# Designed miniproteins, single chains, continued (2), part 84

Each design is a single chain, and the fold is of that chain. pLDDT is the mean over its residues in the fold that is shown.

## One batch from the design tools (miniprotein)

Design m6899
Fold by ESMFold2-Fast:
Structure m6899 (fold): chain A 72 residues (1-72)
Amino acid sequence: MQQQFDQQINDIIQRYRDGQMTMQQTVDQLIQLYRQSGDFDTADRLSDYNRVSPVRGIAYFGRRRRDRGGSD
């Protein structure tokens, strides 16, 4: 069941990268996805950040996804 959730997150990010979605739409879709998964705390935090600026919402999400495979 967790594989489907990860795939949905990746699909949303891929649509943003392809220019199919604005930054605001991307954050809104992520909020909805987290709410559907039961992660209401993450959804609420994203919503709070997005209320001020969509950039802050994306920045918050980016901080969680810090697994950049390093250079070594």
Scores: mean pLDDT 66

Design m6900
Fold by ESMFold2-Fast:
Order: sequence, then C-alpha cells, then structure tokens
Structure m6900 (fold): chain A 69 residues (1-69)
Amino acid sequence: APMKVVEMTVAEAAAATTLEAGRYILTDATGDRLVLEGVEAATLSPVGVAAALQKAFAANKKAEAEKAA
C-alpha cells in the first residue's frame, strides 16, 4: 500500500494515545514543518508517544545544525 501521510500539529501528536506507522508532517508552535517517516505504530502511552516525537525532533534539529556548520 502507498505510505500513509498525516498532517497534524506537534501538540496534537503528543496528545495522541496511538500513532500509525507512516509519514507525518508535523507543524510546531513556531509554524515550522517537520517531516517524520517510519513512525512506528505506537501502542504507547501518551508519555511514550511524546518522548518518541521529542527524540525525532531533536534528531532533525541536530541534522539541520550539522548542515549549517
């Protein structure tokens, strides 16, 4: 099947109790967009979902910082 694409805010993603595997286009509080691929289907608590998303955001911010260096 073609990859599922879901657009949502970071706050909405953090509040979700479960996330499906796929591509997520997240908009943060500053209006910046972040594309996450391969988000595992989260049978996680909301805390676990938030932690996974924060880890992905930190990795993306680090990659952008390394490109700018």
Scores: mean pLDDT 61

Design m6901
Fold by ESMFold2-Fast:
Structure m6901 (fold): chain A 87 residues (1-87)
Amino acid sequence: RRAEVEAAIEAFKKEIELAVQAEKETAAQMLEELYKQILGLAKSLSPEDARELLEAMLEEFKKLAEEGVVPAAKKVYEGLEKELEKL
């Protein structure tokens, strides 16, 4: 399961890279879909694996939100932070 979590984290990082290269409106939609995929995967994992996934994604979206290029990144960051608090 840790190998599955690592693979998912790398896949999500690649999707973030694609999203930030898109036009603002498309980038927002891509990041919102990524957020749903991340939450869906987290719900299917053990609490330990879910925490590892959510912490890794929180770090990536925090960096993206601090850069300010994609406003949708801040909403995803806030959502991931709240989900991590539930664990």
Scores: mean pLDDT 79

Design m6902
Fold by ESMFold2-Fast:
Structure m6902 (fold): chain A 79 residues (1-79)
Amino acid sequence: SLYEEAKKLLEEATKKLLELFKKKDWDGAIQVQDELAEKLREILLKLKEQKDYKSIEEVKKEIGKMIEKVGKAYLEAQE
């Protein structure tokens, strides 16, 4: 499903961002975020076309969880 695709993308991007933060590879982190944002936009547009508002809400919740995890990791990477 589109929801499962979005969830997998968010999980993979989260893991990659955490590794990049540990390496202080900020350029790589920006690229990962840009690529993720583009792919998520496409998924959300498809869900909107299908009027699957429940899946849109669940994807937004998963995005929120990612923002919290990535934000904490970013702060921990700042020495």
Scores: mean pLDDT 85

Design m6903
Fold by ESMFold2-Fast:
Structure m6903 (fold): chain A 65 residues (1-65)
Amino acid sequence: WIEKHVELILQREELAKLPADEAAALAAANREKSQAAIAEIQAEVEKAGLSEEEVKELIEKKLKE
């Protein structure tokens, strides 16, 4: 579910701006980048025992620079 939430944030903002074929290519590229961030977030969640809402806020903070 963390993976899907990260993808939804990245896809919703970027994909709305692109044609369908470029949106698919960007989604694939974003999966590669987001997997590293997802691994870090999952490690923090398992260590700290965060709720689902707290995890979603953490994902948004880490993805927004």
Scores: mean pLDDT 67

Design m6904
Fold by ESMFold2-Fast:
Structure m6904 (fold): chain A 79 residues (1-79)
Amino acid sequence: MEELNKFLKELRELVAPHLTAAEQVAIDLIAVGVFEEGGSLEEAKNEAKRHAIDLLRRAGASPEVIAEVEKKLDEIVKK
């Protein structure tokens, strides 16, 4: 749980300029739900990443911003 919370904090810092507080909370709830239901830490991290990228697209972020955030998220998922 602490490791997941640390990951989610780093993810929120990357997406905060582009997503609302409610959208950020939705990502946290999805990741925590996966982990609490018996998913692995890596599965929870990957689901949080997928939802963050989807929300960025829906928010109208540029392809360049999406690519930059996805690259940075890939780095923190690998931890």
Scores: mean pLDDT 80

Design m6905
Fold by ESMFold2-Fast:
Structure m6905 (fold): chain A 65 residues (1-65)
Amino acid sequence: DDEVQEKNRKLAEKLLNGEISGDEFYREITNVGDGGTRSRNSYLAQKYLNGEISREELADLLLQP
């Protein structure tokens, strides 16, 4: 879904640019798309917040189908 990809992209860009906090990013990203998208986005955001992946890796993964 192009709308989901665009929302994920904008949120990832805001996080990388320091325009939003990690907590705000988590709140926003977990409300994108349907239940499946939300579960995946929550999982990836949680890995980032736990320090398991970099901001750059998170951005790349959020843009993959």
Scores: mean pLDDT 77

Design m6906
Fold by ESMFold2-Fast:
Structure m6906 (fold): chain A 84 residues (1-84)
Amino acid sequence: MPVHQDFLDMLADILRDILSNDLKLTPEQIQKVLDEFRNLKIDTEDDALAAIRDILLTTLKLSPAQAEQVVAEIRQRYLDRILG
């Protein structure tokens, strides 16, 4: 089944914040990543994080280490928002 929309919206917001504030990417680069993420069919939370990782590797051409750091940061910020 598709994951809850609120989960996907929260991941998109966290990803935007990381790309803008931590990686200092242009609005155009951020929008490209978010558009690719929104166009994917995502069934589970793990699929969402794997999709983000793949976009970071293929679209932004980040190293595997950089992509893994971004995914870890998304996981941490997501848990902080859900658990308080």
Scores: mean pLDDT 79

Design m6907
Fold by ESMFold2-Fast:
Structure m6907 (fold): chain A 73 residues (1-73)
Amino acid sequence: SMEEIRRRMREIGEKLAEFLEKDPEKAREAAERLQARLDEIHAEAVRNNWSHEELAERANRVGEEIIKEYEEE
């Protein structure tokens, strides 16, 4: 399960790299938004004492949402 989560996060990173070649500014915006959402999720995880599994799952969902949003245009 954790390997699958890691694999998806890596795939998200590769997708962002592809976007950087096509539209650097748009890709940068996506990366900044992703970082902001991840920071928020980390803060919530600490506040609510989430398990590492729950944190990883939430991070994966956020990554997928951000990529899909910017990929869709």
Scores: mean pLDDT 76

Design m6908
Fold by ESMFold2-Fast:
Structure m6908 (fold): chain A 78 residues (1-78)
Amino acid sequence: SAEVEALKQEIIEVAEKGLAEVEKETDQEKRKAIAYETMARVQELLRELVPLASEAELEELEAEVKPILDKIGAIVRE
């Protein structure tokens, strides 16, 4: 559906924006704050998406978003 496609795209855009902001930041505490806010927003959007999307659509989104979130985690991990 158009709603599922819009939510999937929003989640990808939030994750990509979060990664870009973390990569541009030089302060580790600020990087962690950006990562936390990014993860919280992704989780909020996923809660809206899960009841609307098929298992296949969720797996496709996970394959797209997981590498981005993993990169954020790698940058902020100490």
Scores: mean pLDDT 87

Design m6909
Fold by ESMFold2-Fast:
Structure m6909 (fold): chain A 90 residues (1-90)
Amino acid sequence: MKSIEEILEKIKKTLGINTKLTPEQKKELEEIKKKIEEIVKKIDQLDQKLYDALQNKDKQTVQDQLAGIARGVGELIKLTIEILEILKKS
């Protein structure tokens, strides 16, 4: 999941070479990056609990953690689409 942060940094660096972003677009991208970082941290916590639940064969906790991860992934997809829309405008 740290790979998402690396991808965002590469995109930012590439845009800095080939395209000038407005200060407003830069602010929107930084706000989306912060939201992605918060969601990634939450998914990492759920993944750790899922790993522990799988070791203990706790079916209910496994289901609850997987549902939480699925919601987090859905939010990441939404934020990725928002990044693409900002980049299309630059």
Scores: mean pLDDT 72

Design m6910
Fold by ESMFold2-Fast:
Structure m6910 (fold): chain A 74 residues (1-74)
Amino acid sequence: SEEEKLREHIRRIAEKYAKTPEQKRVLELTLMVLYSKDKEEIIKALKELQRIGAPKEFIDILMKKYNIKKEDIE
């Protein structure tokens, strides 16, 4: 599926550019928010970014770009 191809592509980018497992996870989730066309998948990725302690300012920028409300990720 196109979604499976997207996940594979994201995984490859994160493997190439991330230096630690934590950076790899943050990059994978960030790329999912940026490239997914599925609002539910974007919300799940934002919730996971918040759960693993990604910077609040970074999460806020992503939420604003995709018009995701704070209520959607609580």
Scores: mean pLDDT 80

Design m6911
Fold by ESMFold2-Fast:
Structure m6911 (fold): chain A 73 residues (1-73)
Amino acid sequence: SETIKEIKEVASEPMKEVNKENLELLKKVEEEAKNLSDKKEQQELVIRATAEALRRIGDVVDAAIAEVQKKRA
């Protein structure tokens, strides 16, 4: 519980930034996908953008974990 709280506190500001960037990315990709005639290309574009959004979230979490571990070492 305490460790999760510390990670969340460290990740708070970077996570707000990433959430904003991810929302803009996904919004732009959804709009671009609407202009594609091929359904498979539409799906691939959305899948790739979703994977990128999740990767960015993972990076923030990993950095926060590393910072908390450094403080406790």
Scores: mean pLDDT 83

Design m6912
Fold by ESMFold2-Fast:
Structure m6912 (fold): chain A 91 residues (1-91)
Amino acid sequence: MKLFEEFKKRVEKALEKLKENIEKYGDEEEKKIFEEFIEKVKKLLEEAEKFVKETGDEEAAVEKLKKGLEELILEQGEKLSELFKKKLEEK
């Protein structure tokens, strides 16, 4: 539980920083993309926590969470990054 909880906290902290950047530079479209991303990440965290409860394997749960999170970050983060770049180029 503690290993997973620490990783979860780290993920949540990273998301908070990303949210701050979107709040500073983001509009309604960027906020929507980010909100969907957060929802998906929270679902992954719940799935991983359930996995720990079912198997007792924190390391496997963290690895599964990292995999799913990396995929979501890659897909949604690229969307947010591209949108952020576009906003920097707009006026």
Scores: mean pLDDT 73

Design m6913
Fold by ESMFold2-Fast:
Structure m6913 (fold): chain A 101 residues (1-101)
Amino acid sequence: DEAREQVIKSGREKIKELEKAGADQKVLDYYKAQLYLIEGDVEKALEYAKKAGGKIKEATEEEIETAEYLAEKLNVEKSKALEAISALLDAGERLKKEYEA
């Protein structure tokens, strides 16, 4: 899928730009987690989401549906996809609060 490859390339370039700009490590780890999730590496996505400050929380119905969709599309375990999504969303919410403060 050319669109997926383009998103991965753009994501890698964005991370490099943020590194050059001296962005906080948690912000870099958050973007890396998103990139790994798109690449189908749910274990690394979870690892970097946790490094960004994300915690695995009880899943919402939307998170469960998103995890089922991604698990089927990326041929990964639904439970691992769900944990990665939960931690990534928690990391994003925490960074948003820190950035707005």
Scores: mean pLDDT 79

Design m6914
Fold by ESMFold2-Fast:
Structure m6914 (fold): chain A 79 residues (1-79)
Amino acid sequence: MQLLTEFIGLTLRIIGIREDIRRLGAESDPEIRELIKKANKLRNRGMKLAQQGNYQEAVDLFRRALRLYEEALRIALRR
């Protein structure tokens, strides 16, 4: 239950950050694009683990993905 709540919270935060990056039009930046690509790979793997009921590993992967999305947003806001 607690891990599922954490996973849902991380999913919503990632959705918000991705929306912010899109609104800033920053996806054309190669550095930001590379970070998003790496984050998407981790998010996709985490989704697969969550679908298998492996929420502990899914949460870990989503936390790593969130850090990369946050870095991409930070770069976008500085440009």
Scores: mean pLDDT 85

Design m6915
Fold by ESMFold2-Fast:
Structure m6915 (fold): chain A 66 residues (1-66)
Amino acid sequence: SEKDQQLQQAIESIQYERDILESRLNELIKQAEKEGDEKKVKEYQEKLDLVREVFDKQLQRLQQEL
C-alpha cells in the first residue's frame, strides 16, 4: 500500500540519519582515545548509546504501523 511505502521510506531515512550520527560519534571516540581523554570517551560512548536507544524506539514504532 501507499502507506506501507511511506513508512518504509521513513524507516530508511531514520536508519541513514542514525548511521551518520553513529559514524561521527565513533570518530570522536577514536580521537578522544588517541588523546588519552577517558572522560570524553565515556561522554561520547554515552551519547552513542542514547542515539541508538532513541532511534531504535522510533524504528520500532514505525515498524509496528506496517
Scores: mean pLDDT 86

Design m6916
Fold by ESMFold2-Fast:
Structure m6916 (fold): chain A 91 residues (1-91)
Amino acid sequence: SAVAAAEIAALQAAAKEAIENYEKKEEGEKRVQDAVAAATARMQAAVEQSSPADKPRMETLRTSVASAGALARDEAIKEMTEKLEKKKEEE
């Protein structure tokens, strides 16, 4: 689905932004968490607004977006941790 692909791309972009632009891990983590919450809320609304025939498909897409969000968050946390370790060596 184009909608699910767009939400996943937005989550990946938020993770990249957190890694590149936020010097504080807590602020970057919050940015990614807020993006995940927003994407999840939009997908849940899409499920609720779907016809009964489309609901199972939309629920599958919602689950896919939630899984992608969890991965993006974990990747961002890992990369931000590595960035902070490297910054410690440079300071």
Scores: mean pLDDT 78

Design m6917
Fold by ESMFold2-Fast:
Structure m6917 (fold): chain A 108 residues (1-108)
Amino acid sequence: MEKEKKEKELKELFEKALERSREQGRRRRERAAAGEDRGAKKFYKVVVNSLEEAIEALKILLESEEDEKYEVTILMKDGRGVTLSASEEAIKKLGAELIGEAENRKTP
């Protein structure tokens, strides 16, 4: 199939996801510095094994509304990963696994 086109699309989506992750991390650090950081409450994980799976997962996350209560980490077979805030609907659509739950407070 069109492997070259899919690899390029994956690269573009992954770069967008990294930019969003960086901006979300910056906002969390600002809240932490102000003593108002709640952080994400639930952490999810998705392992993707193909270019098609990675592209679809990244599209779902990038199109979803940001919900700071939830974080999803997408892990690729080559070891690359990205963590994004996502809506509950996006998490359900991805079939993501719950891997952790934060205490209802800032980390000490």
Scores: mean pLDDT 73

Design m6918
Fold by ESMFold2-Fast:
Structure m6918 (fold): chain A 89 residues (1-89)
Amino acid sequence: DIFKEVEETIKRGEKLLEEGKLKEAALEYEIAEGMALLVEAVFGKKEETEELLKKVAEGFEKIGEKLKEQGKYEEAEEMYKLAEDARKA
């Protein structure tokens, strides 16, 4: 089940974010976004993938907040842009 694989990838990102591994967390969310977009394109299940993409966007937003707390404003802005793109997909 590809939806389950996307969910498991998001869960890995959440765990990495909780551990403070921001770059690894961002990579997991980027993988999850790519998988969700591919599922939407192939199966046309926009409603199902929209919930997953919302979780991806929330993940990028949380990474952005942590980067901003570290004074990494440019990296935080890139995370917020990725979050916006995920919400629009």
Scores: mean pLDDT 85

Design m6919
Fold by ESMFold2-Fast:
Order: sequence, then structure tokens, then C-alpha cells
Structure m6919 (fold): chain A 81 residues (1-81)
Amino acid sequence: MEETEARVERVRALARAHDPEVGKVIDEMEKDPELAGAVRGALENIARMGEASPDGERTVLEAARELAKGFKEAIEKRKKS
């Protein structure tokens, strides 16, 4: 739990500092009780990708942007019946 929480918080902190719009989308996803668990899992995986990368901060930010984009696309797809 401690390592997962530290990883999740690292991604949140980087997103909020460098791309506030992405951080805002992630915060909205986490407020949804049906999505919160899946979002936390995705953020942990993003942090792990950063740990494996020589440019960890960039890798984390790019993956976080992709997660936010995917969420926006999923919402848009559901509105287009």
C-alpha cells in the first residue's frame, strides 16, 4: 500500500505542477467511485514506467496526458450514441 500510494501521489504531483489540465482530469476521474480504483492502478503503472525510464519525469507526464485523453475520448464516445 505505501509504495502504491507514493507512486500515485508522485504522478498526481507532477501532473498538477506541469500540466494542470491533466491533473484536473485525473482528479475528476478519482472522484468517480466506479473509476477510482482503475485510475489508481493506472497511475501506479505510469509511475513504474517513469522508474524504468532514463527520462522518468517526461515519461510520467506523457503517460498521464494519454490517460486523460483516453478518459475524454471515452466520455465523448458515450455522448455520441
Scores: mean pLDDT 76

Design m6920
Fold by ESMFold2-Fast:
Structure m6920 (fold): chain A 96 residues (1-96)
Amino acid sequence: SPMDQLRNLLLQSAEQAEELARQAKDEEVKKKLLEVAELLKKGAESGFGEAVRLAREAIRKLDETARLAQELDEELGQKVAALREQLRSGLEQIES
């Protein structure tokens, strides 16, 4: 179902955000990635509309985090940007 696909996307993306937080040396980048993971986990426990809203909020937060991370650690910044694009693309496919 679209809801099962969304829930799986959000949980997988949350795990990736937590892994990137473990790799982050900067405390602000780490904190922002953990906040993204919490938004995505909350979305996975929510109804479809709220899950989509929280996913979009997480995408915006990942965009901000990627910009900050790229200035401090180019490789980490690229990984955060890739996670943002994966989440955006996955959400777009589910909403189609």
Scores: mean pLDDT 90

Design m6921
Fold by ESMFold2-Fast:
Structure m6921 (fold): chain A 100 residues (1-100)
Amino acid sequence: AEEAAEEARREGREMRKASEKAGPKAGKAGESAAKTGEYAAEKAKEAGTEEAREAARSAAKGLRIGREAGESGDELEAMLGAGAGATAAGMAAATAEHAK
Protein backbone atom coordinates (compact mmCIF):
# COMPACT_ATOMS: atom_id res chain seq x y z
CA ALA A 1 0.00 0.00 0.00
CA GLU A 2 2.79 2.45 0.90
CA GLU A 3 4.68 2.14 -2.40
CA ALA A 4 1.51 2.21 -4.52
CA ALA A 5 0.31 5.30 -2.64
CA GLU A 6 3.65 7.04 -3.23
CA GLU A 7 3.44 6.24 -6.95
CA ALA A 8 -0.05 7.76 -7.13
CA ARG A 9 1.17 10.94 -5.40
CA ARG A 10 4.19 11.19 -7.72
CA GLU A 11 2.13 10.71 -10.91
CA GLY A 12 -0.36 13.31 -9.65
CA ARG A 13 2.39 15.88 -9.12
CA GLU A 14 3.92 15.19 -12.56
CA MET A 15 0.50 15.42 -14.21
CA ARG A 16 -0.16 18.79 -12.54
CA LYS A 17 3.15 20.19 -13.83
CA ALA A 18 2.51 18.92 -17.37
CA SER A 19 -1.04 20.34 -17.33
CA GLU A 20 0.23 23.75 -16.17
CA LYS A 21 2.61 23.87 -19.15
CA ALA A 22 -0.26 23.09 -21.54
CA GLY A 23 -2.28 26.08 -20.36
CA PRO A 24 -3.95 27.81 -17.40
CA LYS A 25 -7.29 25.97 -17.74
CA ALA A 26 -5.49 22.63 -17.92
CA GLY A 27 -3.41 23.68 -14.91
CA LYS A 28 -6.55 24.19 -12.81
CA ALA A 29 -7.91 20.80 -13.88
CA GLY A 30 -4.54 19.19 -13.09
CA GLU A 31 -4.48 20.77 -9.62
CA SER A 32 -7.91 19.32 -8.80
CA ALA A 33 -6.92 15.89 -10.13
CA ALA A 34 -3.65 15.94 -8.14
CA LYS A 35 -5.58 16.69 -4.92
CA THR A 36 -7.89 13.75 -5.64
CA GLY A 37 -4.81 11.58 -6.19
CA GLU A 38 -3.38 12.63 -2.81
CA TYR A 39 -6.69 11.77 -1.15
CA ALA A 40 -6.71 8.34 -2.83
CA ALA A 41 -3.12 7.73 -1.67
CA GLU A 42 -4.04 8.61 1.94
CA LYS A 43 -7.07 6.30 1.92
CA ALA A 44 -5.02 3.45 0.44
CA LYS A 45 -2.41 3.82 3.20
CA GLU A 46 -5.14 3.83 5.87
CA ALA A 47 -6.79 0.67 4.50
CA GLY A 48 -3.51 -1.22 4.11
CA THR A 49 -5.14 -4.11 2.21
CA GLU A 50 -4.32 -5.77 -1.12
CA GLU A 51 -7.51 -4.27 -2.58
CA ALA A 52 -6.43 -0.78 -1.50
CA ARG A 53 -2.97 -1.35 -3.01
CA GLU A 54 -4.54 -2.36 -6.35
CA ALA A 55 -6.82 0.70 -6.21
CA ALA A 56 -3.81 2.98 -5.64
CA ARG A 57 -2.03 1.40 -8.64
CA SER A 58 -5.13 2.05 -10.79
CA ALA A 59 -5.14 5.69 -9.66
CA ALA A 60 -1.45 6.00 -10.58
CA LYS A 61 -2.16 4.61 -14.07
CA GLY A 62 -5.00 7.08 -14.61
CA LEU A 63 -2.88 10.00 -13.41
CA ARG A 64 -0.04 8.86 -15.71
CA ILE A 65 -2.42 9.02 -18.69
CA GLY A 66 -3.27 12.57 -17.58
CA ARG A 67 0.45 13.42 -17.47
CA GLU A 68 0.99 12.09 -21.01
CA ALA A 69 -2.01 14.13 -22.23
CA GLY A 70 -0.52 17.25 -20.61
CA GLU A 71 2.85 16.56 -22.25
CA SER A 72 1.12 16.75 -25.66
CA GLY A 73 0.98 20.54 -25.18
CA ASP A 74 -2.67 20.67 -26.24
CA GLU A 75 -4.71 22.40 -23.53
CA LEU A 76 -7.99 20.60 -24.29
CA GLU A 77 -6.27 17.20 -24.39
CA ALA A 78 -4.52 18.04 -21.10
CA MET A 79 -7.84 19.03 -19.50
CA LEU A 80 -9.50 15.78 -20.64
CA GLY A 81 -6.53 13.76 -19.39
CA ALA A 82 -6.64 15.48 -16.00
CA GLY A 83 -10.35 14.74 -15.78
CA ALA A 84 -9.75 11.05 -16.51
CA GLY A 85 -7.00 11.00 -13.88
CA ALA A 86 -9.29 12.61 -11.30
CA THR A 87 -12.01 10.04 -12.05
CA ALA A 88 -9.58 7.12 -11.65
CA ALA A 89 -8.22 8.58 -8.39
CA GLY A 90 -11.72 9.24 -7.03
CA MET A 91 -12.83 5.68 -7.76
CA ALA A 92 -9.65 4.38 -6.13
CA ALA A 93 -10.30 6.47 -3.00
CA ALA A 94 -13.84 5.07 -2.75
CA THR A 95 -12.55 1.51 -3.16
CA ALA A 96 -9.84 2.00 -0.50
CA GLU A 97 -12.34 3.56 1.94
CA HIS A 98 -14.56 0.46 1.69
CA ALA A 99 -11.65 -2.04 1.66
CA LYS A 100 -11.62 -2.30 5.48
Scores: mean pLDDT 79

Design m6922
Fold by ESMFold2-Fast:
Structure m6922 (fold): chain A 90 residues (1-90)
Amino acid sequence: ALAAELEARIAELRELGEKLEAYEKVLDEPEEVRRAVAEELGLPEEAVRLLELAKRYRAGQLSAEEEAELKALYREFTAPQAELAALLEA
C-alpha cells in the first residue's frame, strides 16, 4: 500500500521539520541550552550539526572543510524529501 507508506513518510518528515524549526530558534543560545533542547526534541546529531553549520555559513564563519561538511549534510537530509516529491509527481 504505497499510500500508507507515503503518509507515514510525510508524517515523519513533518515532525522532523517542526523539531528542526524549534532548534533553529535557539541557535543564538549557549551550547549547554542548545544541547538540552536538541536532547529534549530527540534530534539526531547530524541534524543539529547541519543547523549549526548553516547558521555559521550565513555569518561567513565557516572553514572550507566545514563548508564541505555542511554541503554533504544538506544533501543527505534533503535527499528523502526529493525522493518523496518525485514519488508524488510520478
Scores: mean pLDDT 69

Design m6923
Fold by ESMFold2-Fast:
Structure m6923 (fold): chain A 74 residues (1-74)
Amino acid sequence: AAAPSAAELLAELERLLAEIKEAKAAGDWQRVKELVERFRELGQEGIRVASAERDAATWRRIVAVAAEVTEIVK
């Protein structure tokens, strides 16, 4: 089907962040690892699409969400 927009990728990244928080709270480190790997792949695509669309607001939000994931996995 059609490629996702930057806004759609941001929404999925925010959903993954919520799932990472839930998995960490549950002590499910295997699930955290799997979700973080998925987040890295989708985050890279999100930055690429936001840059191509010149969507600075979505780009900044993706960077902020990625920083929050980094703090969670310390």
Scores: mean pLDDT 84

Design m6924
Fold by ESMFold2-Fast:
Structure m6924 (fold): chain A 104 residues (1-104)
Amino acid sequence: SMELLERLRELLERLIEEVEEILRKLEAGEPISQELLDRMEELAREILALAKELGDENLIASAQALVDYINQLRQSTDRGEQHALAVASLSIAEGLLRYVESKL
């Protein structure tokens, strides 16, 4: 499953870039596009699917938390809550990336 770990790394790197973009927009008082939120949810769902395929309980738990935080972010209308959820999502994604890289 080296190929699955490489794919997870690619998706996590992309998700981190998208979350960092959301944080930049929130800090600048700029609107977050629906397209950006949709892309992030798609990435998070793909990450969870690959984690389940790998069967690693630590990856699955963290990926599920990531999906849950991104879904909460999509539903939130409060900028402070959106910021906190984006920070939490970034932290989880960075932790997952380090874990995946440690297995490559």
Scores: mean pLDDT 88

Design m6925
Fold by ESMFold2-Fast:
Structure m6925 (fold): chain A 73 residues (1-73)
Amino acid sequence: ATITLTAGDLTVTLPLEVPPSEEQIRALAEVTRAAFGDEIDPEKFELALEAALAAARGDLERARALEAEALAL
């Protein structure tokens, strides 16, 4: 399991334990925002975070839809 965040030409992929918990995903998102916040599109980041949270809850169809929306922005 991974969370992938894109900021311009920078792509960050963070490995997560399987299955990832909602707390782990939120903690990684906070750390990533602190490190790369100025270079991360907030709308794309929020959609990617929601996709990761949906996947953690077992809703893979919702997670894929949100990931596609983030990539389209």
Scores: mean pLDDT 69

Design m6926
Fold by ESMFold2-Fast:
Structure m6926 (fold): chain A 80 residues (1-80)
Amino acid sequence: MARVERLAEEYVARLREAEADPDVAVAIGRRFALAGDVADEALREGTTRLIALLSERDPALAAVARTILEVDLGEEVVVE
C-alpha cells in the first residue's frame, strides 16, 4: 500500500498529541509533504482520504490538509 497513507496517519497522530493550531499543522504538513517524496498521485490520494476522514472528526485539520494539497501538492497553476 502507499507509504503516504502511513505518513499521513503519523502526521495526524502527532497533531492530535500536540493539539496543534492550524499554523503549526500547516508547518508539520509541509514537512510531511517533503518527506513523502514517493509519488505526487499517491500523496494526493492519501491526503484526500484524510480530508474526508478528518471532516467528521476535526474539520480544522481537514481544512489544513486541503490547503496543503492545493498549495504544496496541488494542481499545476498560475503564478501569483
Scores: mean pLDDT 52

Design m6927
Fold by ESMFold2-Fast:
Structure m6927 (fold): chain A 93 residues (1-93)
Amino acid sequence: KLEEYVERALEALERALELAKKIEDEAVSRKLTELLERAIEALRRGDLERAAELLDEAREFALEQVKQGKAPEEVLDEIQYALALVHRALALA
């Protein structure tokens, strides 16, 4: 069950990463991509607490960019979904 939440979170983050790379604002795309790549690496290392921290930062940043019309809502949705799964994994650890 824990491993299933981590695997689903990784799948959501890979989708978020592909969306982030398509963002036309290069500074926004770069920052979001870096945060998502670091979160993916933390999850792969089993560092759920660090992954949650990085995803909280990515969520706040993505929310602001969506409000400014610089990022699609879908990237925020995937990040929020991944964060929820990481929190569920933390509750089982």
Scores: mean pLDDT 89

Design m6928
Fold by ESMFold2-Fast:
Structure m6928 (fold): chain A 100 residues (1-100)
Amino acid sequence: SEEKRQKALEYLEKVKQLVDEIAHRLRARGEITDEEVEKLRELVDKMIEAFESNNYEELKKIADELIKHLERMKARSTDPEVQALLDEAIKLLEEIKKLL
């Protein structure tokens, strides 16, 4: 439905913002490499491209890959604020998968 698609877009925009904030905070702590930051940004951009192309199968595959990266970062992080941002991003990605 159009309503589900619009909600998925709102969640995707928030995921982009959360990923940028997570990357910024982890970079400041030395807990992430430049290569990993580039990988996160590439995955978000690919999800946006898949969404714009109505390729929801590809979007879900990319979302699963991004979730795995975020879960690995959560396992390595000791910052409660970063852990909360990671949890929110993972939750929104799971909701996007359910909506599409």
Scores: mean pLDDT 88

Design m6929
Fold by ESMFold2-Fast:
Structure m6929 (fold): chain A 69 residues (1-69)
Amino acid sequence: IEKLKEQILSLDPSTYKEAIEQLLKEGSRKDVLEVETELSVKLLKLIVEGKEESEEAKLIDEALELLQK
């Protein structure tokens, strides 16, 4: 589970979607919420830095959308 969280938070485009799918299968609601929280904080930091249109911000938006399903 911790490995999946690290893969999602690294935002590696080749692996993060599979890691999210596995976390949703194997992780608890708490594990999912922890990842959602960390991604939300990371996104907020990017917005404050004026980087909301960055590729990283787009990946975080996609990841949050996938986690909320």
Scores: mean pLDDT 76

Design m6930
Fold by ESMFold2-Fast:
Formats: C-alpha cells, structure tokens, sequence
Structure m6930 (fold): chain A 76 residues (1-76)
C-alpha cells in the first residue's frame, strides 16, 4: 500500500501539483475526520512546515514521509 501511495504522490508532483498543496489538502481532510488522532494532525502540520522550506533534493524524503502518514490514516 505505501509504495502505491508514494507512486501516486510522485506522479502528482511530476505533473506540477505542489507537495505543499498535497499536504494542505490532507491536513484539511484529517481535521474533518474525528477518528484521526491529534498526534497525526500534528505530524501533518510539521511536515507542511518542512515542505514549505524544502529544496528539490529533499522532496523525495518528504513524499515518503507523507505516504507513511497516509498509510497510518488508511489503516485506522
């Protein structure tokens, strides 16, 4: 599952969707879901801060972290 999520995120970024926008969308969706723990919301907020200041070389690592967070949400 995580590899499929990661591949979709990589394709979105390659097609011109900003990683920041992907993280913002996830954060908005997570905040609307009462079953998502505050700890996960905080992880998404921290990832968003990192993505806003990230260099292109850091993008792959941030995509992997985002995929891990999405996997946690799906598994709950």
Amino acid sequence: MIEEIKKKLELAVKNGVSLVDLIKDLLEQAKKNPNIPESIIKEIEELLKQAKSASEEEIPELIERLAEIIEKIISE
Scores: mean pLDDT 80

Design m6931
Fold by ESMFold2-Fast:
Structure m6931 (fold): chain A 91 residues (1-91)
Amino acid sequence: MKLKAEVYDVNGNLLAELEAESAEELAKKVEEELGIKLTNGALKVIEELKKGETVAVTSLGGYLRNASKEEALEFAKMNGEKYVVLVTRLS
């Protein structure tokens, strides 16, 4: 599978844009670039994505399925998070 991740702070600033072939590779890249460790729950939700689907995941294990950027930012703010990772499955 091909995944694209956009990592935002809660103010909507793009911190990183990453591509990976698996949820595990994506989580490793997010941790290496930004120090954000994704939970096993977040990895499972990412692995379940169908082509064209998007999920917002947080460092504290929260997730929001079928999220837009705006919904992802609101979700992060509501959960007291500093960052949100918006993951889309491309293939």
Scores: mean pLDDT 82

Design m6932
Fold by ESMFold2-Fast:
Structure m6932 (fold): chain A 90 residues (1-90)
Amino acid sequence: AADDARLMAGLRAHDEKAAREGRIYTAGYNYGVADYLAKLDPKFKPLADQYKAEIDRLIAEASTPEEAERMRKLAEEGYKKGIEDFKKKL
């Protein structure tokens, strides 16, 4: 039925949102590690720039300003966690 199709589309949108939030957090985490490495050795600067570009692209794909802000905060959380975890290994 048409109502069932709308419900299924809603469930799929929820799963896609969770996957996007996971991707943005992971990109933030990787950017944090790469940016910290770039401060120690400039050869890692292109890698840091790559992850930053991925974060910017994912945020630009947001359907609303509110979603974009949420993704930005997730990237910031990942960034901080990446640096924190990397420092614990040193």
Scores: mean pLDDT 80

